# Designed miniproteins, single chains, continued (6): the designs that were tried, part 6

Each design is a single chain, and the fold is of that chain. pLDDT is the mean over its residues in the fold that is shown.

## One batch from the design tools (miniprotein)

Design m20188
Fold by ESMFold2-Fast:
Structure m20188 (fold): chain A 63 residues (1-63)
Amino acid sequence: SNTYNENEKLLKNISELIDSGEIDEEKVAEILKELVEKGATPEEILEELMKNLPKEIQEKIKK
């Protein structure tokens, strides 16, 4: 589905930015752990990750 493809694209962009050092891998891991422990959905996890990133990084992910 289109929603599935969009989520995959966002995750790929986040992974690329972690690999480039523009996103702190440890901060992402902390957020993921807390949200997974709370039973958050993949969509909620993506929203929370985006909220914790600088606006410039958010724009790069949303491309």
Scores: mean pLDDT 72

Design m20189
Fold by ESMFold2-Fast:
Structure m20189 (fold): chain A 117 residues (1-117)
Amino acid sequence: LPVSVLVRAEAEVPEERAEEAAERLREALEAAAAEARATPGVLSVEVAVEVEGGRVTVLALVTAETPEAAARAAARLVRAALEAAGDAPVRVRALASSEETARLVAELLPDAEVEVA
C-alpha cells in the first residue's frame, strides 16, 4: 500500500521580505518537486507556499510506493526549503502515514519534529 509524508515548514522573515522569500521558496520547491516526481517509486508530490504577515508556510505532500522513497523525497523537499530560506529561522514538522516511514524521515531530518498519522 502506498505511504505518505506531509511536511510543514514555517519560516519567519521580516514582513517587507516575506513575498520575496515566498517567491524563492516556490521556485526551489517546484524544482525539488519535479526531481522527486521523476524518482522511481514516487507516486505524487504536491507543494504549496502561503504568506501570512512575516510567516511563510511551506506544505508538501509526498505519496510513494515505499517508506524509503517517501522519506527520501520528503527530505529532498525540506533541504530545498531550508536552502531557499537562507538565514531565516525555520521550524519543520512532518506527519508520516506509518511508524517505519516516520523513523526514516527522522533519520534523514534529525532537526524536524516527526509524528505518525
Scores: mean pLDDT 87

Design m20190
Fold by ESMFold2-Fast:
Structure m20190 (fold): chain A 66 residues (1-66)
Amino acid sequence: SMAELERLKERLRTGLREAAKAMGLEFAVALGQREAAEVAKTLSPEQAAELRAELDREIARLRAEA
């Protein structure tokens, strides 16, 4: 559902930010990309694209804040 996808995006954003603080941005990005790729296998192509777009947007935001 869209509500589940929005919850997934929220968790990914929050998790990536906290992981970046704990272990460094590039390591957190690699882990986030790997997790998103696994989750994407269980989603429709449209939902997978939305999840990837959210991940890319958050990565860009964190890089700009560094």
Scores: mean pLDDT 81

Design m20191
Fold by ESMFold2-Fast:
Structure m20191 (fold): chain A 67 residues (1-67)
Amino acid sequence: SSLQQLREQIREQLKKVKNISDAEKLIDWLMERLGIPDRSTSLAILKSIAKEIGNDKVVKLLDQLES
């Protein structure tokens, strides 16, 4: 239930990402929500969900931030 709720919130937030600044804010949001200082973990989660929903633009933005 809680994992399904978090997943749906991530899906909604991913739809709002238009640029690098939005992607950075989303990473910060997820890090704060999960209580983890590890940026790479949040990036991996966001990229996985973005790929699943077929949002290629956001996948590309997240890939740029992982480099």
Scores: mean pLDDT 83

Design m20192
Fold by ESMFold2-Fast:
Structure m20192 (fold): chain A 72 residues (1-72)
Amino acid sequence: DEIEKKLEEIRELLKKLGYSDEEIEEAINIIKDKLKSLPPERKKEQIDYLEQLIENLKEGLKLVEEKKKKEE
């Protein structure tokens, strides 16, 4: 399932951002609740939402790494 694969990618990105396992599971539950608010027939919108989250998390990780370098 493409949705499950994207959720696993989001978990991995959150872990790299330094979130705890508890925080990651809470975030995934929020994402799953958001997906439930979108009808199953709108699978493209669900996928687009997850892809946008993944891109935002990747950009956030880059910004966090750059900020750490500037503070050292």
Scores: mean pLDDT 76

Design m20193
Fold by ESMFold2-Fast:
Structure m20193 (fold): chain A 128 residues (1-128)
Amino acid sequence: KADELMKKGNEYFLKGDFDKAIKYYEEAIKVDPSKAAEYYLNIGRAYLSKGDFEKAIEYYKKAIELDPNNAQAYLNLGKAYERLGKYDEAIKWYAKALQIDPTNIPARLNLYKAAEKAGKLDEALKLY
């Protein structure tokens, strides 16, 4: 049942209906709380796509609380802070994604872009 709700959520996400996607992911959490970290990550992605960056941050933090080794959640948290213009926070979370997965090229490239916006590119290039 939870997998069916997640599939429906993903279907609506791909159609750009982020409100319906969120609704199905929330119902999936109620049915199977053991997968809540994955569903919170998907809810965060839906809010990010809607442009609700503060809600995206809230749900990515919930995902990280349940699964602190999920590099993708930290990458997405960094993206949400970057969309708010909070480049120092974005660098922090991209760096955490790289600490967990050093092969994450998107996290490294996004870290350098955020560091450039913060005026810290030379410092970032020495550290990463």
Scores: mean pLDDT 88

Design m20194
Fold by ESMFold2-Fast:
Structure m20194 (fold): chain A 82 residues (1-82)
Amino acid sequence: ELPELPGVSPEAREQAERFARLADEIARTLLEKGYSPGAAIAAVAMYLLSQSLPFSERLGISDEELKALLRAVVEWLEERYG
């Protein structure tokens, strides 16, 4: 589902896959409510940023790993809905 993420731990990858599923659900809901794909993706990206920053410390992932995970989720949504 998500592409391979080099240098990311199995735990961080698992969390990224959970974020991707949640992001997909949110994007679908926003699209069903009449928002554009770009607006839905932007809203999901902002939501994930606000939620993931506290989790990066808990998961022991670096800021660079977090950025890679969020980028992968956003790119996956753009491919799916963009």
Scores: mean pLDDT 70

Design m20195
Fold by ESMFold2-Fast:
Structure m20195 (fold): chain A 76 residues (1-76)
Amino acid sequence: MEETKELIREALELARRAAEALAAGREEEARRLAERAAELFRRAFEAAVEAGDEEALEAMREALRELEAHARRLLA
């Protein structure tokens, strides 16, 4: 459980940095960060589903909502 939550937190941070890099015009850096974030989210999702870890799945839903809000602010 804790390892899955750590993956979610790391993925969220990388995704946040990717969005900021994109907004700053650093497209290559944004792509690399986004790819890493997507990989970590995928691994966290697979682990949470396999374990039936509803807390981790809820944390992932919260992270996705936070990313959507962050992206909306940057793209406005």
Scores: mean pLDDT 77

Design m20196
Fold by ESMFold2-Fast:
Structure m20196 (fold): chain A 55 residues (1-55)
Amino acid sequence: EEERLEKVLEALRKMYSDEDFEKIKQAYERAKKEGKTFDEILAEILSVVREIAEK
């Protein structure tokens, strides 16, 4: 599961600015620290991506 999340993060790193990616990374690190599941971590990442897309 961590390898799949790493691939998602690397794809997002290439698609977004350093500033926007930092927000995505912070959501990932927070969810991981809270012991969330893969689906929950992915939902947190997608929530931040949606916020960025509104720019």
Scores: mean pLDDT 78

Design m20197
Fold by ESMFold2-Fast:
Structure m20197 (fold): chain A 89 residues (1-89)
Amino acid sequence: SAFEELKKRQDEVPEEAKEAALEAAELLSTGKMSSRAVALEVAALLELTVLGDAERAAELFREAVELTELSEETRKKIEELIEKVLELA
């Protein structure tokens, strides 16, 4: 069933990957986010935590980063966290 498939995908994502994604979102929120960047951040978190799709979550996070004014240091830290999400999930 679709419900069983979604539950399996959720169970496949380690807690550490979810923690890395939340840290990335917190760092992203320190920048000047457009409304689109905020929507992409929310979509990325839902793709990871509800749908278990780490690759799609990473794509959406990277698009949000492109639309946000961030220091180079913060941008690099977010990219490291996105990589961690991909490696752990």
Scores: mean pLDDT 83

Design m20198
Fold by ESMFold2-Fast:
Structure m20198 (fold): chain A 56 residues (1-56)
Amino acid sequence: MLSEEEAKKLAEEAKEAGEEAVRALNDGDYQTGQEKAKEARELGEKLEKAGYTPEL
């Protein structure tokens, strides 16, 4: 299972990727927005796979 330190790091990376995706989409850069959204999703899946369930 993921340690608390590792979970925090991954959650922060996922949050940053999600924020970058939103910014890119707001700017009309769909390609960058899609890439960043994919990164955020993959990081979220890693957290779930490791037994960490982030809050809604």
Scores: mean pLDDT 76

Design m20199
Fold by ESMFold2-Fast:
Structure m20199 (fold): chain A 55 residues (1-55)
Amino acid sequence: SPADLQRQLDGLLGEISGLLDGYEANRDDPEKVEELRKRIEELIRQAGEVSDQLE
């Protein structure tokens, strides 16, 4: 249902927000920044797929 897709999208956006805080906290650690960036990129991709289903 659209409501279930919206809950999935909200969950993914919440995870992205948490990882962005981690990105800021670890800005001086290039390896941790790269790991967090890759995870954020994957979650953004998943959020885009869910968002496309809500159209």
Scores: mean pLDDT 82

Design m20200
Fold by ESMFold2-Fast:
Structure m20200 (fold): chain A 78 residues (1-78)
Amino acid sequence: GAMEERLIARLEEMLAEAERLLAAGDVERAIRTAELTLGLARIALGVAKLIGASEEALRRFEELIERAERLVEEARRA
């Protein structure tokens, strides 16, 4: 539905911002932004499961979580 698409788009924007911050050398802000994105994506996945969202939507939230987790790990190593 439109709600899931808007949430996914916003989370993708936040993750892209975290990636840009990391590329610019702003490691601390990149970590904070990525951790916030991760937390929100986990909450969104939990809610999506509860309301019976599509398999496609659930998979996209899971992919965002994996991307955010990798970015946090990479930023912490920088």
Scores: mean pLDDT 87

Design m20201
Fold by ESMFold2-Fast:
Structure m20201 (fold): chain A 89 residues (1-89)
Amino acid sequence: MLKELRTYNNNLTGIRISNMTNLEVLNLSNNHLSGEVDLNKLTNLKKLDLSNNHLSGEFPKALQTLTDLTELNLGNGNLTGPIPLSLLD
């Protein structure tokens, strides 16, 4: 099953990844993603880059359950609200 998905510098407005449960690296930077990216079942994720998209609203609650995550980039979006505590330590 796929461990890495890198589809940066495309015109993606949405993506279905909820069944990619073995995914360890996800890079969707520099796309047109807006709204919700379903990360809830990606518990093996170690590296996530969603930067330079059109993401808005609150930080994804699923980030609190991604305990293996070592690298996170959500830069240059319009995400608001508190940063999940799991990302601070």
Scores: mean pLDDT 72

Design m20202
Fold by ESMFold2-Fast:
Structure m20202 (fold): chain A 97 residues (1-97)
Amino acid sequence: VIGLVTFVTTAASEADAERVLAEMRSIVQETLAKLQAQGLVTDAAFAPPVRDAESGRLTFSVVVRAATEQQAREALDALAKALAPLADEIRKTVVPE
């Protein structure tokens, strides 16, 4: 099972985007370590971030692998909760394999 969580925020400059991404990556890595310790996540990867220069809209996505759809949803909910203060919008998707 694959879980995808996408975070959208606004960064006024490339320097702001780099700072926000570094903070988001730190929080995600800490959260993923806890989820792996709980057996909820088997593997995870970061998708390349995308910033729109005109709007400043920054999109950051995390992909997780889990044994079950419920474990994937619990992992995505934990990531969404951890990053909620830094994101304007959060989207979660679970794909059964």
Scores: mean pLDDT 81

Design m20203
Fold by ESMFold2-Fast:
Structure m20203 (fold): chain A 96 residues (1-96)
Amino acid sequence: MEARELILEGLKLAKEGRFEEALELLEEAIRLAKEAGDYKTEALGQALKAGVEALKNGDLELALLYFEIAKEVAEELGDEELVKILEEIIKEIKEK
């Protein structure tokens, strides 16, 4: 399984409130990116993990900070699909 696929599944689980399962997939994505020397995907995974941990803890301001960082990394990667998903998550958090 590729790191990007794990990130997408992790974000889907996080949107469903399945934070523990999302964190497990994001940790695996970070591990695979590190093994591949993909420092941008590793940084993306780390920001997403921190954002999901903040959501799990009810810290919406911290979650927004990390998801905005993840969005910037996704933009640098040219991953328009991931940027859109992150924009949707950011919007949902701001509406709380």
Scores: mean pLDDT 87

Design m20204
Fold by ESMFold2-Fast:
Structure m20204 (fold): chain A 71 residues (1-71)
Amino acid sequence: NEAALKAYNTGLSYLLYGKSEEDLLLAEQAFLKAIELDPNFAEAHSGLAVVLERQKRLAEAAKERELAKQL
């Protein structure tokens, strides 16, 4: 799914090169969009888990990381 991959790459860009809390929220939105377009996209779930962990949302991060392992 090209749209899911593009959303995922957008999320990675904000996560890896962003410097603000706004960039972290944009990364979250992009990974959620990738998951919406492709629910079995393991890398998008892993990316979301990293964003959630940086927001101190540890239980949600653990859930997304577990989902990524199952895909």
Scores: mean pLDDT 86

Design m20205
Fold by ESMFold2-Fast:
Structure m20205 (fold): chain A 55 residues (1-55)
Amino acid sequence: STASEEQIRAAARAARELGLSPEQGGELLRKFGGAEDDSLEEAAALVAEAMKELG
C-alpha cells in the first residue's frame, strides 16, 4: 500500500469516532485514497494497527 501514515491515522480516527470496525475503516482508507488499489483486507489491517495505537 502507498497510503501515508497520515491517511491511515485519519481513517482509524474516523472509524473510532463513528464506532466502525477496522473493515469499515479500511473502506474509508480506500475511498480517501492512498490504498484504493489495495484489497479491503490489506486496508483493514492498516486501520486496525492504527486504531490500536490511538487507544
Scores: mean pLDDT 75

Design m20206
Fold by ESMFold2-Fast:
Structure m20206 (fold): chain A 68 residues (1-68)
Amino acid sequence: SSMAQQLEEARKLAEEAERKAVAAILAGDYDTAIAILEEAYKKIKDVDPELAERLKRGIADVRALKAQ
């Protein structure tokens, strides 16, 4: 695939993971939210490092929320 196709796939994976993570957070399931974001991070980190950093910050935010 072209680099543009890989970047678009990474964006879609990240956005879907973020939506699913929000649903898990609303259900009080922080561990599931973290797992979803971590799986997406592993898949995109070598394709879109900037988007991966956004997911990494999201994981940190969910961990902080769980600790409260």
Scores: mean pLDDT 89

Design m20207
Fold by ESMFold2-Fast:
Structure m20207 (fold): chain A 73 residues (1-73)
Amino acid sequence: QIEGDIYLALAEIYEALGNIDEKRGDFDSAIEAYKKAIELYKEAEQQGLISPETAQRRIDELNKKIKELEEKK
């Protein structure tokens, strides 16, 4: 499960980077960071580290943020 743990940690790091970029007004960088976080949450779910429900909730929230940022561009 070590690899799954790494995917979850990286997902959280990319989500945090996206939040920083969003606060700076760098919407393109924020969107890319959130997209990377989504990919990593999917990998964490596939590795069994988080439940499908938890993964889907996090992915849905990130997709919502991406949509809101794309509409602001």
Scores: mean pLDDT 81

Design m20208
Fold by ESMFold2-Fast:
Structure m20208 (fold): chain A 60 residues (1-60)
Amino acid sequence: MDDAQKRRALDSAEQAVATGDRATILAVIRELEKMLPTLSGELRERAEAIIARARELLAQ
């Protein structure tokens, strides 16, 4: 997966967490956690922020 594909995946994940149901949010966390070891710098920071927001929403 190149950086452009990673950015598109993060953009989709942000939208899915903002508008999705619980099942969608759980799926996003799972996929982002799998991607985390392949991410660095800004992309890793974005993924970690999305996961943190998703977990916050699920805790409610």
Scores: mean pLDDT 81

Design m20209
Fold by ESMFold2-Fast:
Structure m20209 (fold): chain A 71 residues (1-71)
Amino acid sequence: LVEEGRYEEAIEELLAKLSKEPPDAELLNQLGEAYFKLGRLQEAIEAYEGALALDPNYEKAKANLAKAKAA
């Protein structure tokens, strides 16, 4: 579906950014959101946990991680 293609493109762009620059919590949270939209829960959890490893106080990533684990 068109929406699924958009999330795949977003993942490719985010992974390209992560390969060029040191990862930041916001990029990892965005990557997790894209994986979650595709139903790729394990990859989403890993990305959110990565975001929290960089910024333990990132409330949005905490909320997203809880949601992914509850799914």
Scores: mean pLDDT 79

Design m20210
Fold by ESMFold2-Fast:
Structure m20210 (fold): chain A 60 residues (1-60)
Amino acid sequence: EEKVKELKEKADQYRHDALSYEGLARKYEADGDVEKATEYRQKAIELRNKADKLYEEAKK
């Protein structure tokens, strides 16, 4: 049970970071910087996937 809480806290941190990178990707997209927009979008997806994996582990 305690480890489940720790996994959820880590997942929440990754999710928060992913949202921040999604915001950056949108700003670069609006500015026409497609290269950086793609980079930050990929980072956001990576972090969201890490969060999802930790949430799945917490359910077990």
Scores: mean pLDDT 82

Design m20211
Fold by ESMFold2-Fast:
Structure m20211 (fold): chain A 63 residues (1-63)
Amino acid sequence: MDSDLPADMQQIIDQFVQMVNTDRQAAIDYMKQFLGIDSSTPDDVVFAQFSRYVVELEKKSKE
């Protein structure tokens, strides 16, 4: 029920954004591992889930 270092999560997200610009595949892989989803998942689906995850992260912070 505790979320440690929520600010650290923001840094991870920021790095992810930079990776997308430099190496999209690395960014996608990183996110798949972070979210625990299939390696075969399309980029747009991964991005959609990432957006959802960010919203959920905020919700957890409030909860």
Scores: mean pLDDT 68

Design m20212
Fold by ESMFold2-Fast:
Structure m20212 (fold): chain A 60 residues (1-60)
Amino acid sequence: MEELEEALVAGLRGQDVEVFADGKLIGRVTPDSSEEELREVARKVVEAIKAGKDVEFRPL
């Protein structure tokens, strides 16, 4: 899962995206998001996947 987390951080960097898990907002990424904020969102996505939740990325 660490590899997935790192890939998510790389993929989300510079994006303007809202992230949902089972219809609940779990994170928001903007081009101004810090490295720590990107990692926090990536961890929440990995946690949601491990919990069997449906993850959705909505571009802003």
Scores: mean pLDDT 81

Design m20213
Fold by ESMFold2-Fast:
Structure m20213 (fold): chain A 90 residues (1-90)
Amino acid sequence: SSELYEKLKKIQELILQAIEAYEVKKDEEKARELLEEAIKLIEELLKEINHPRYDEILALLEEARKSEDFWERLKLIQEAVDIINEELES
């Protein structure tokens, strides 16, 4: 649906903003906040869809929250988004 694609677009925008905050602005706190906002939007999206890999996506998001490394957190969030996108492009 249009609403699903708008949420995915917002999640990608938050990820790009987090990378800019971390690499360009050197604002680690802001980068962490933006990634946490992305995680929350993914959780909202998952609540609205019946995804076959729901448990795997949630596990990735939980590991992202536990990670203190920005790049590891980003990688786990991106893996979750990639799983969701794979189903929507099929």
Scores: mean pLDDT 84

Design m20214
Fold by ESMFold2-Fast:
Structure m20214 (fold): chain A 60 residues (1-60)
Amino acid sequence: DEHVRAGAAALRAGRPEEALEHFRRALEIDPDNRVALGGAAVAALRAGRPEEARELMSKL
């Protein structure tokens, strides 16, 4: 999905907050998207949001 690609690109660019927004958009479309869940968890950890990352990982 476009949002998953944008999230991955933002992570590679060192912008985890931006990446997290893109992955959240993907999850609004498909809440069970495992790629978006994993990407969001990584983005949340890099953005300094470990509780959010833990919640996302629990859905995997």
Scores: mean pLDDT 82

Design m20215
Fold by ESMFold2-Fast:
Structure m20215 (fold): chain A 69 residues (1-69)
Amino acid sequence: MRGALMSMRDAVMNGLISQKRYDEARELGERMDELIDKYEEASKKGDFDAAKKYLDEIHKLITDAALKI
């Protein structure tokens, strides 16, 4: 979630992690934002099946990002 990316950004500034790892997390965050936008669109349209699908993809992406950083 956004808190994890903020912590990673702080870690880069403090020299605790490499810029490369931060860039990987940022790229995953950009994809996350795209999925959040799709989730919001589906929710506004009342398409809760599509909203759930995007929410599940967001959850998977968060889990995958946490394991791969």
Scores: mean pLDDT 69

Design m20216
Fold by ESMFold2-Fast:
Structure m20216 (fold): chain A 55 residues (1-55)
Amino acid sequence: SELEERIKKLKENAESFKEAVKENMKEHGVPEEKIEEALKKLDEKVKKRIEELLK
């Protein structure tokens, strides 16, 4: 279904984006705790977007 494809693509794009963010933050010397916090916030945004799509 179109909705299932959108959710799958959103999850795949989010994982790629998280990897890019993690690498960028490491390159700029950001502490690991801050990187983990940023990635957690990205996960929360993705979860909220998926929940909105399912409503």
Scores: mean pLDDT 81

Design m20217
Fold by ESMFold2-Fast:
Structure m20217 (fold): chain A 69 residues (1-69)
Amino acid sequence: MKEKAEEYLKRAKEIAKKMKELSDEKIPLAIALVLREIGLAFDLERGLASEEEIKAEEEAIKKLKEELK
């Protein structure tokens, strides 16, 4: 579980690093994506999220990533 939390934090960090290369209109989406991945990592570290909630949040993150393309 903690290993997955570290992976989400790593992904959030990578998106944050690329934000300076995004157009202004995509910055809010990138911020939302980073915050969601950090939030999911926090919930996973604390064991507060069920597997169903984790899956639902991953799907939401995936949709945001598709909008950033």
Scores: mean pLDDT 72

Design m20218
Fold by ESMFold2-Fast:
Structure m20218 (fold): chain A 69 residues (1-69)
Amino acid sequence: MAEKYLEEAKKHLTRAKELADAGNVEQARSELKKAVDLAMEYAKISGEEGSKEFQKLADEIAAVAAAIP
């Protein structure tokens, strides 16, 4: 069950990157927020078993957030 949140978070993160590269700042921020919300649900459900995957996802989210003006 937790895996679906991880997959959806990655999907929204990819869209946020694409939108940021295209200059669609408003949509990029919206997609990034969805990725963050889904990542937090993944962390809540997976607990310590998902800690490494969550940390990697969190690092990727932070990198995308830094790219959005």
Scores: mean pLDDT 82

Design m20219
Fold by ESMFold2-Fast:
Structure m20219 (fold): chain A 66 residues (1-66)
Amino acid sequence: GMEELKEKALELARLEAAARAAKELGPVLKVEVEQVDDKTLKVTATTENGTLVEYFSLDELLKKVE
């Protein structure tokens, strides 16, 4: 259902942010997700070498998981 799709979308956002942080900065220590509005997720990935912040469109993520 839609609830399951939203859970998959949130997990996809975490995975994409973690993958970019690992590629650009190094091993990921922590990933935090915050919904900043009805359409936007803010994901913060923390590494030993710094922090990566990415913004994701919830609608775009939902399209990828349907």
Scores: mean pLDDT 83

Design m20220
Fold by ESMFold2-Fast:
Structure m20220 (fold): chain A 75 residues (1-75)
Amino acid sequence: MASTAKLLERIAELVRAGDPLASAFAYIAAGIEKIDGNTELAELVSKAADAFDAGNREEAVTYLQKAAELARKLE
């Protein structure tokens, strides 16, 4: 869980930098969380990826921050 939260924070940094791989990493992270049964966490990360692809970087960061907080609580 702490490792997942750190990964999500790193993806948020990529989003802030406008890195084109940010949505790809977010979708991969969401897929992993869905497979692990963390459906709410997967949904938040997917919403972050969708927001980034829509050009809303600030919204994407907000969803990733919420996802990281949830990941820490699920430990």
Scores: mean pLDDT 79

Design m20221
Fold by ESMFold2-Fast:
Structure m20221 (fold): chain A 108 residues (1-108)
Amino acid sequence: SGADYYIELAKKGDKVAEIMALLFVKNLLKEKRYEDAIEVATKLAELGSARAYVLLGQAYEKLGDFEKAIEAYEKAASLGNKTAYRQLAEVYEKLGDKEKAEEWRKKA
């Protein structure tokens, strides 16, 4: 598939191919193909892409899997993605955990 081609190039250090694969995941999310988005985003995330972990978390949120969404956002945050701090705060607010939401807001 087209995504697998870009993932193989990204493994070899092609940053343009990584961007193309991330755009492919964004398109899958827009089309509400959440399970397909999880598959591609997981492969990119395993290459160390913090942006892929953010997209993975968004896909899990859309499926209502807040536990896996939190795990994906925490990994993105650990890789330095500041967008993930906001996503973690928002998810914890939705779950009613105001203390954890505030902790992630303070890290931003």
Scores: mean pLDDT 89

Design m20222
Fold by ESMFold2-Fast:
Structure m20222 (fold): chain A 60 residues (1-60)
Amino acid sequence: SPLDEKIAELEREIDELVARMRALEPQVKAGDRDAFREMLDLGAELVAKATELVILRREK
């Protein structure tokens, strides 16, 4: 269904965001300012997508 496809898309996007954040951890720990800013931006996007996923899952 379109709802199941949207849930699967969000789950994939969340997994990709988590992987990108994990890849940035060594740079953030080393004090890279640009990596820290990217981590904050990715974190905000993760919260938004996770919130949407919770709402969509409740509709099932």
Scores: mean pLDDT 87

Design m20223
Fold by ESMFold2-Fast:
Structure m20223 (fold): chain A 70 residues (1-70)
Amino acid sequence: MIDEKLEKLREEVLEILQTETDPEERREKISLLVNKTMNEIIEEYPLSPAEVEELSRRIAEAVKAAEAEA
């Protein structure tokens, strides 16, 4: 379920923000995690181009939510 993968992304980003003190390492880990999550969802679910754009927006919101919580 896409919602579950986005919630997992938020939790993992929050963990990185709470445990990684180096800003460079933090940025790299978050970037890799975002790319991994996007690729997993696209490969698992038959998404239209419009749905891929919506997914990108939802991923960005999940990262922002983790940043606000950290």
Scores: mean pLDDT 81

Design m20224
Fold by ESMFold2-Fast:
Structure m20224 (fold): chain A 65 residues (1-65)
Amino acid sequence: SMEIEELKEKTLKELEEMLKKGASPEEINALNRETFRKLEELGASEEELEELQREMVRLYLKLTD
């Protein structure tokens, strides 16, 4: 749905800014927990959740390695 895609896009942008500012693992974990909970409430599929997780991992590796 549009709401799921918008939340995914917003989360990736927030993660990128947090990583660039040197956010703590605690802050990153809080973002992840909040985002996945909201996506579950919106009825996101397992496939959509796995896709976001892969995108977040790719972003982390790109900006921290």
Scores: mean pLDDT 83

Design m20225
Fold by ESMFold2-Fast:
Structure m20225 (fold): chain A 84 residues (1-84)
Amino acid sequence: SVSEKVEELVKKAEELFKQSLEYLKQGDIEKAKELYEQAYKLYREAVQLAVQNKDEETLKKVEERFKKLGEEWVKAMKEYEKKL
C-alpha cells in the first residue's frame, strides 16, 4: 500500500538522520551533512507520495516525525558550534 511505502521511506530517512547526528557529535561535519541530505531526500519523497494519494493523516504523521528530528539536529548543531 501507499502507507507502507511512505513508512519504508520515513524509516530509512530516520536511520540516515540518526547516523548523521552521530557523525556530527563526533565532529565529522562533512559526513553528517551528506547523510542529512540523503535523509531529507527520502523525507521529501515520502511527503510527495502522501500528498499525491491525498493521505492527510499519514502526511501529518510524517511531518510531525521530521519536525522532531529537525529539533534534534538544531540542538546538535548548537553543540557543534560551541566546539569551534
Scores: mean pLDDT 82

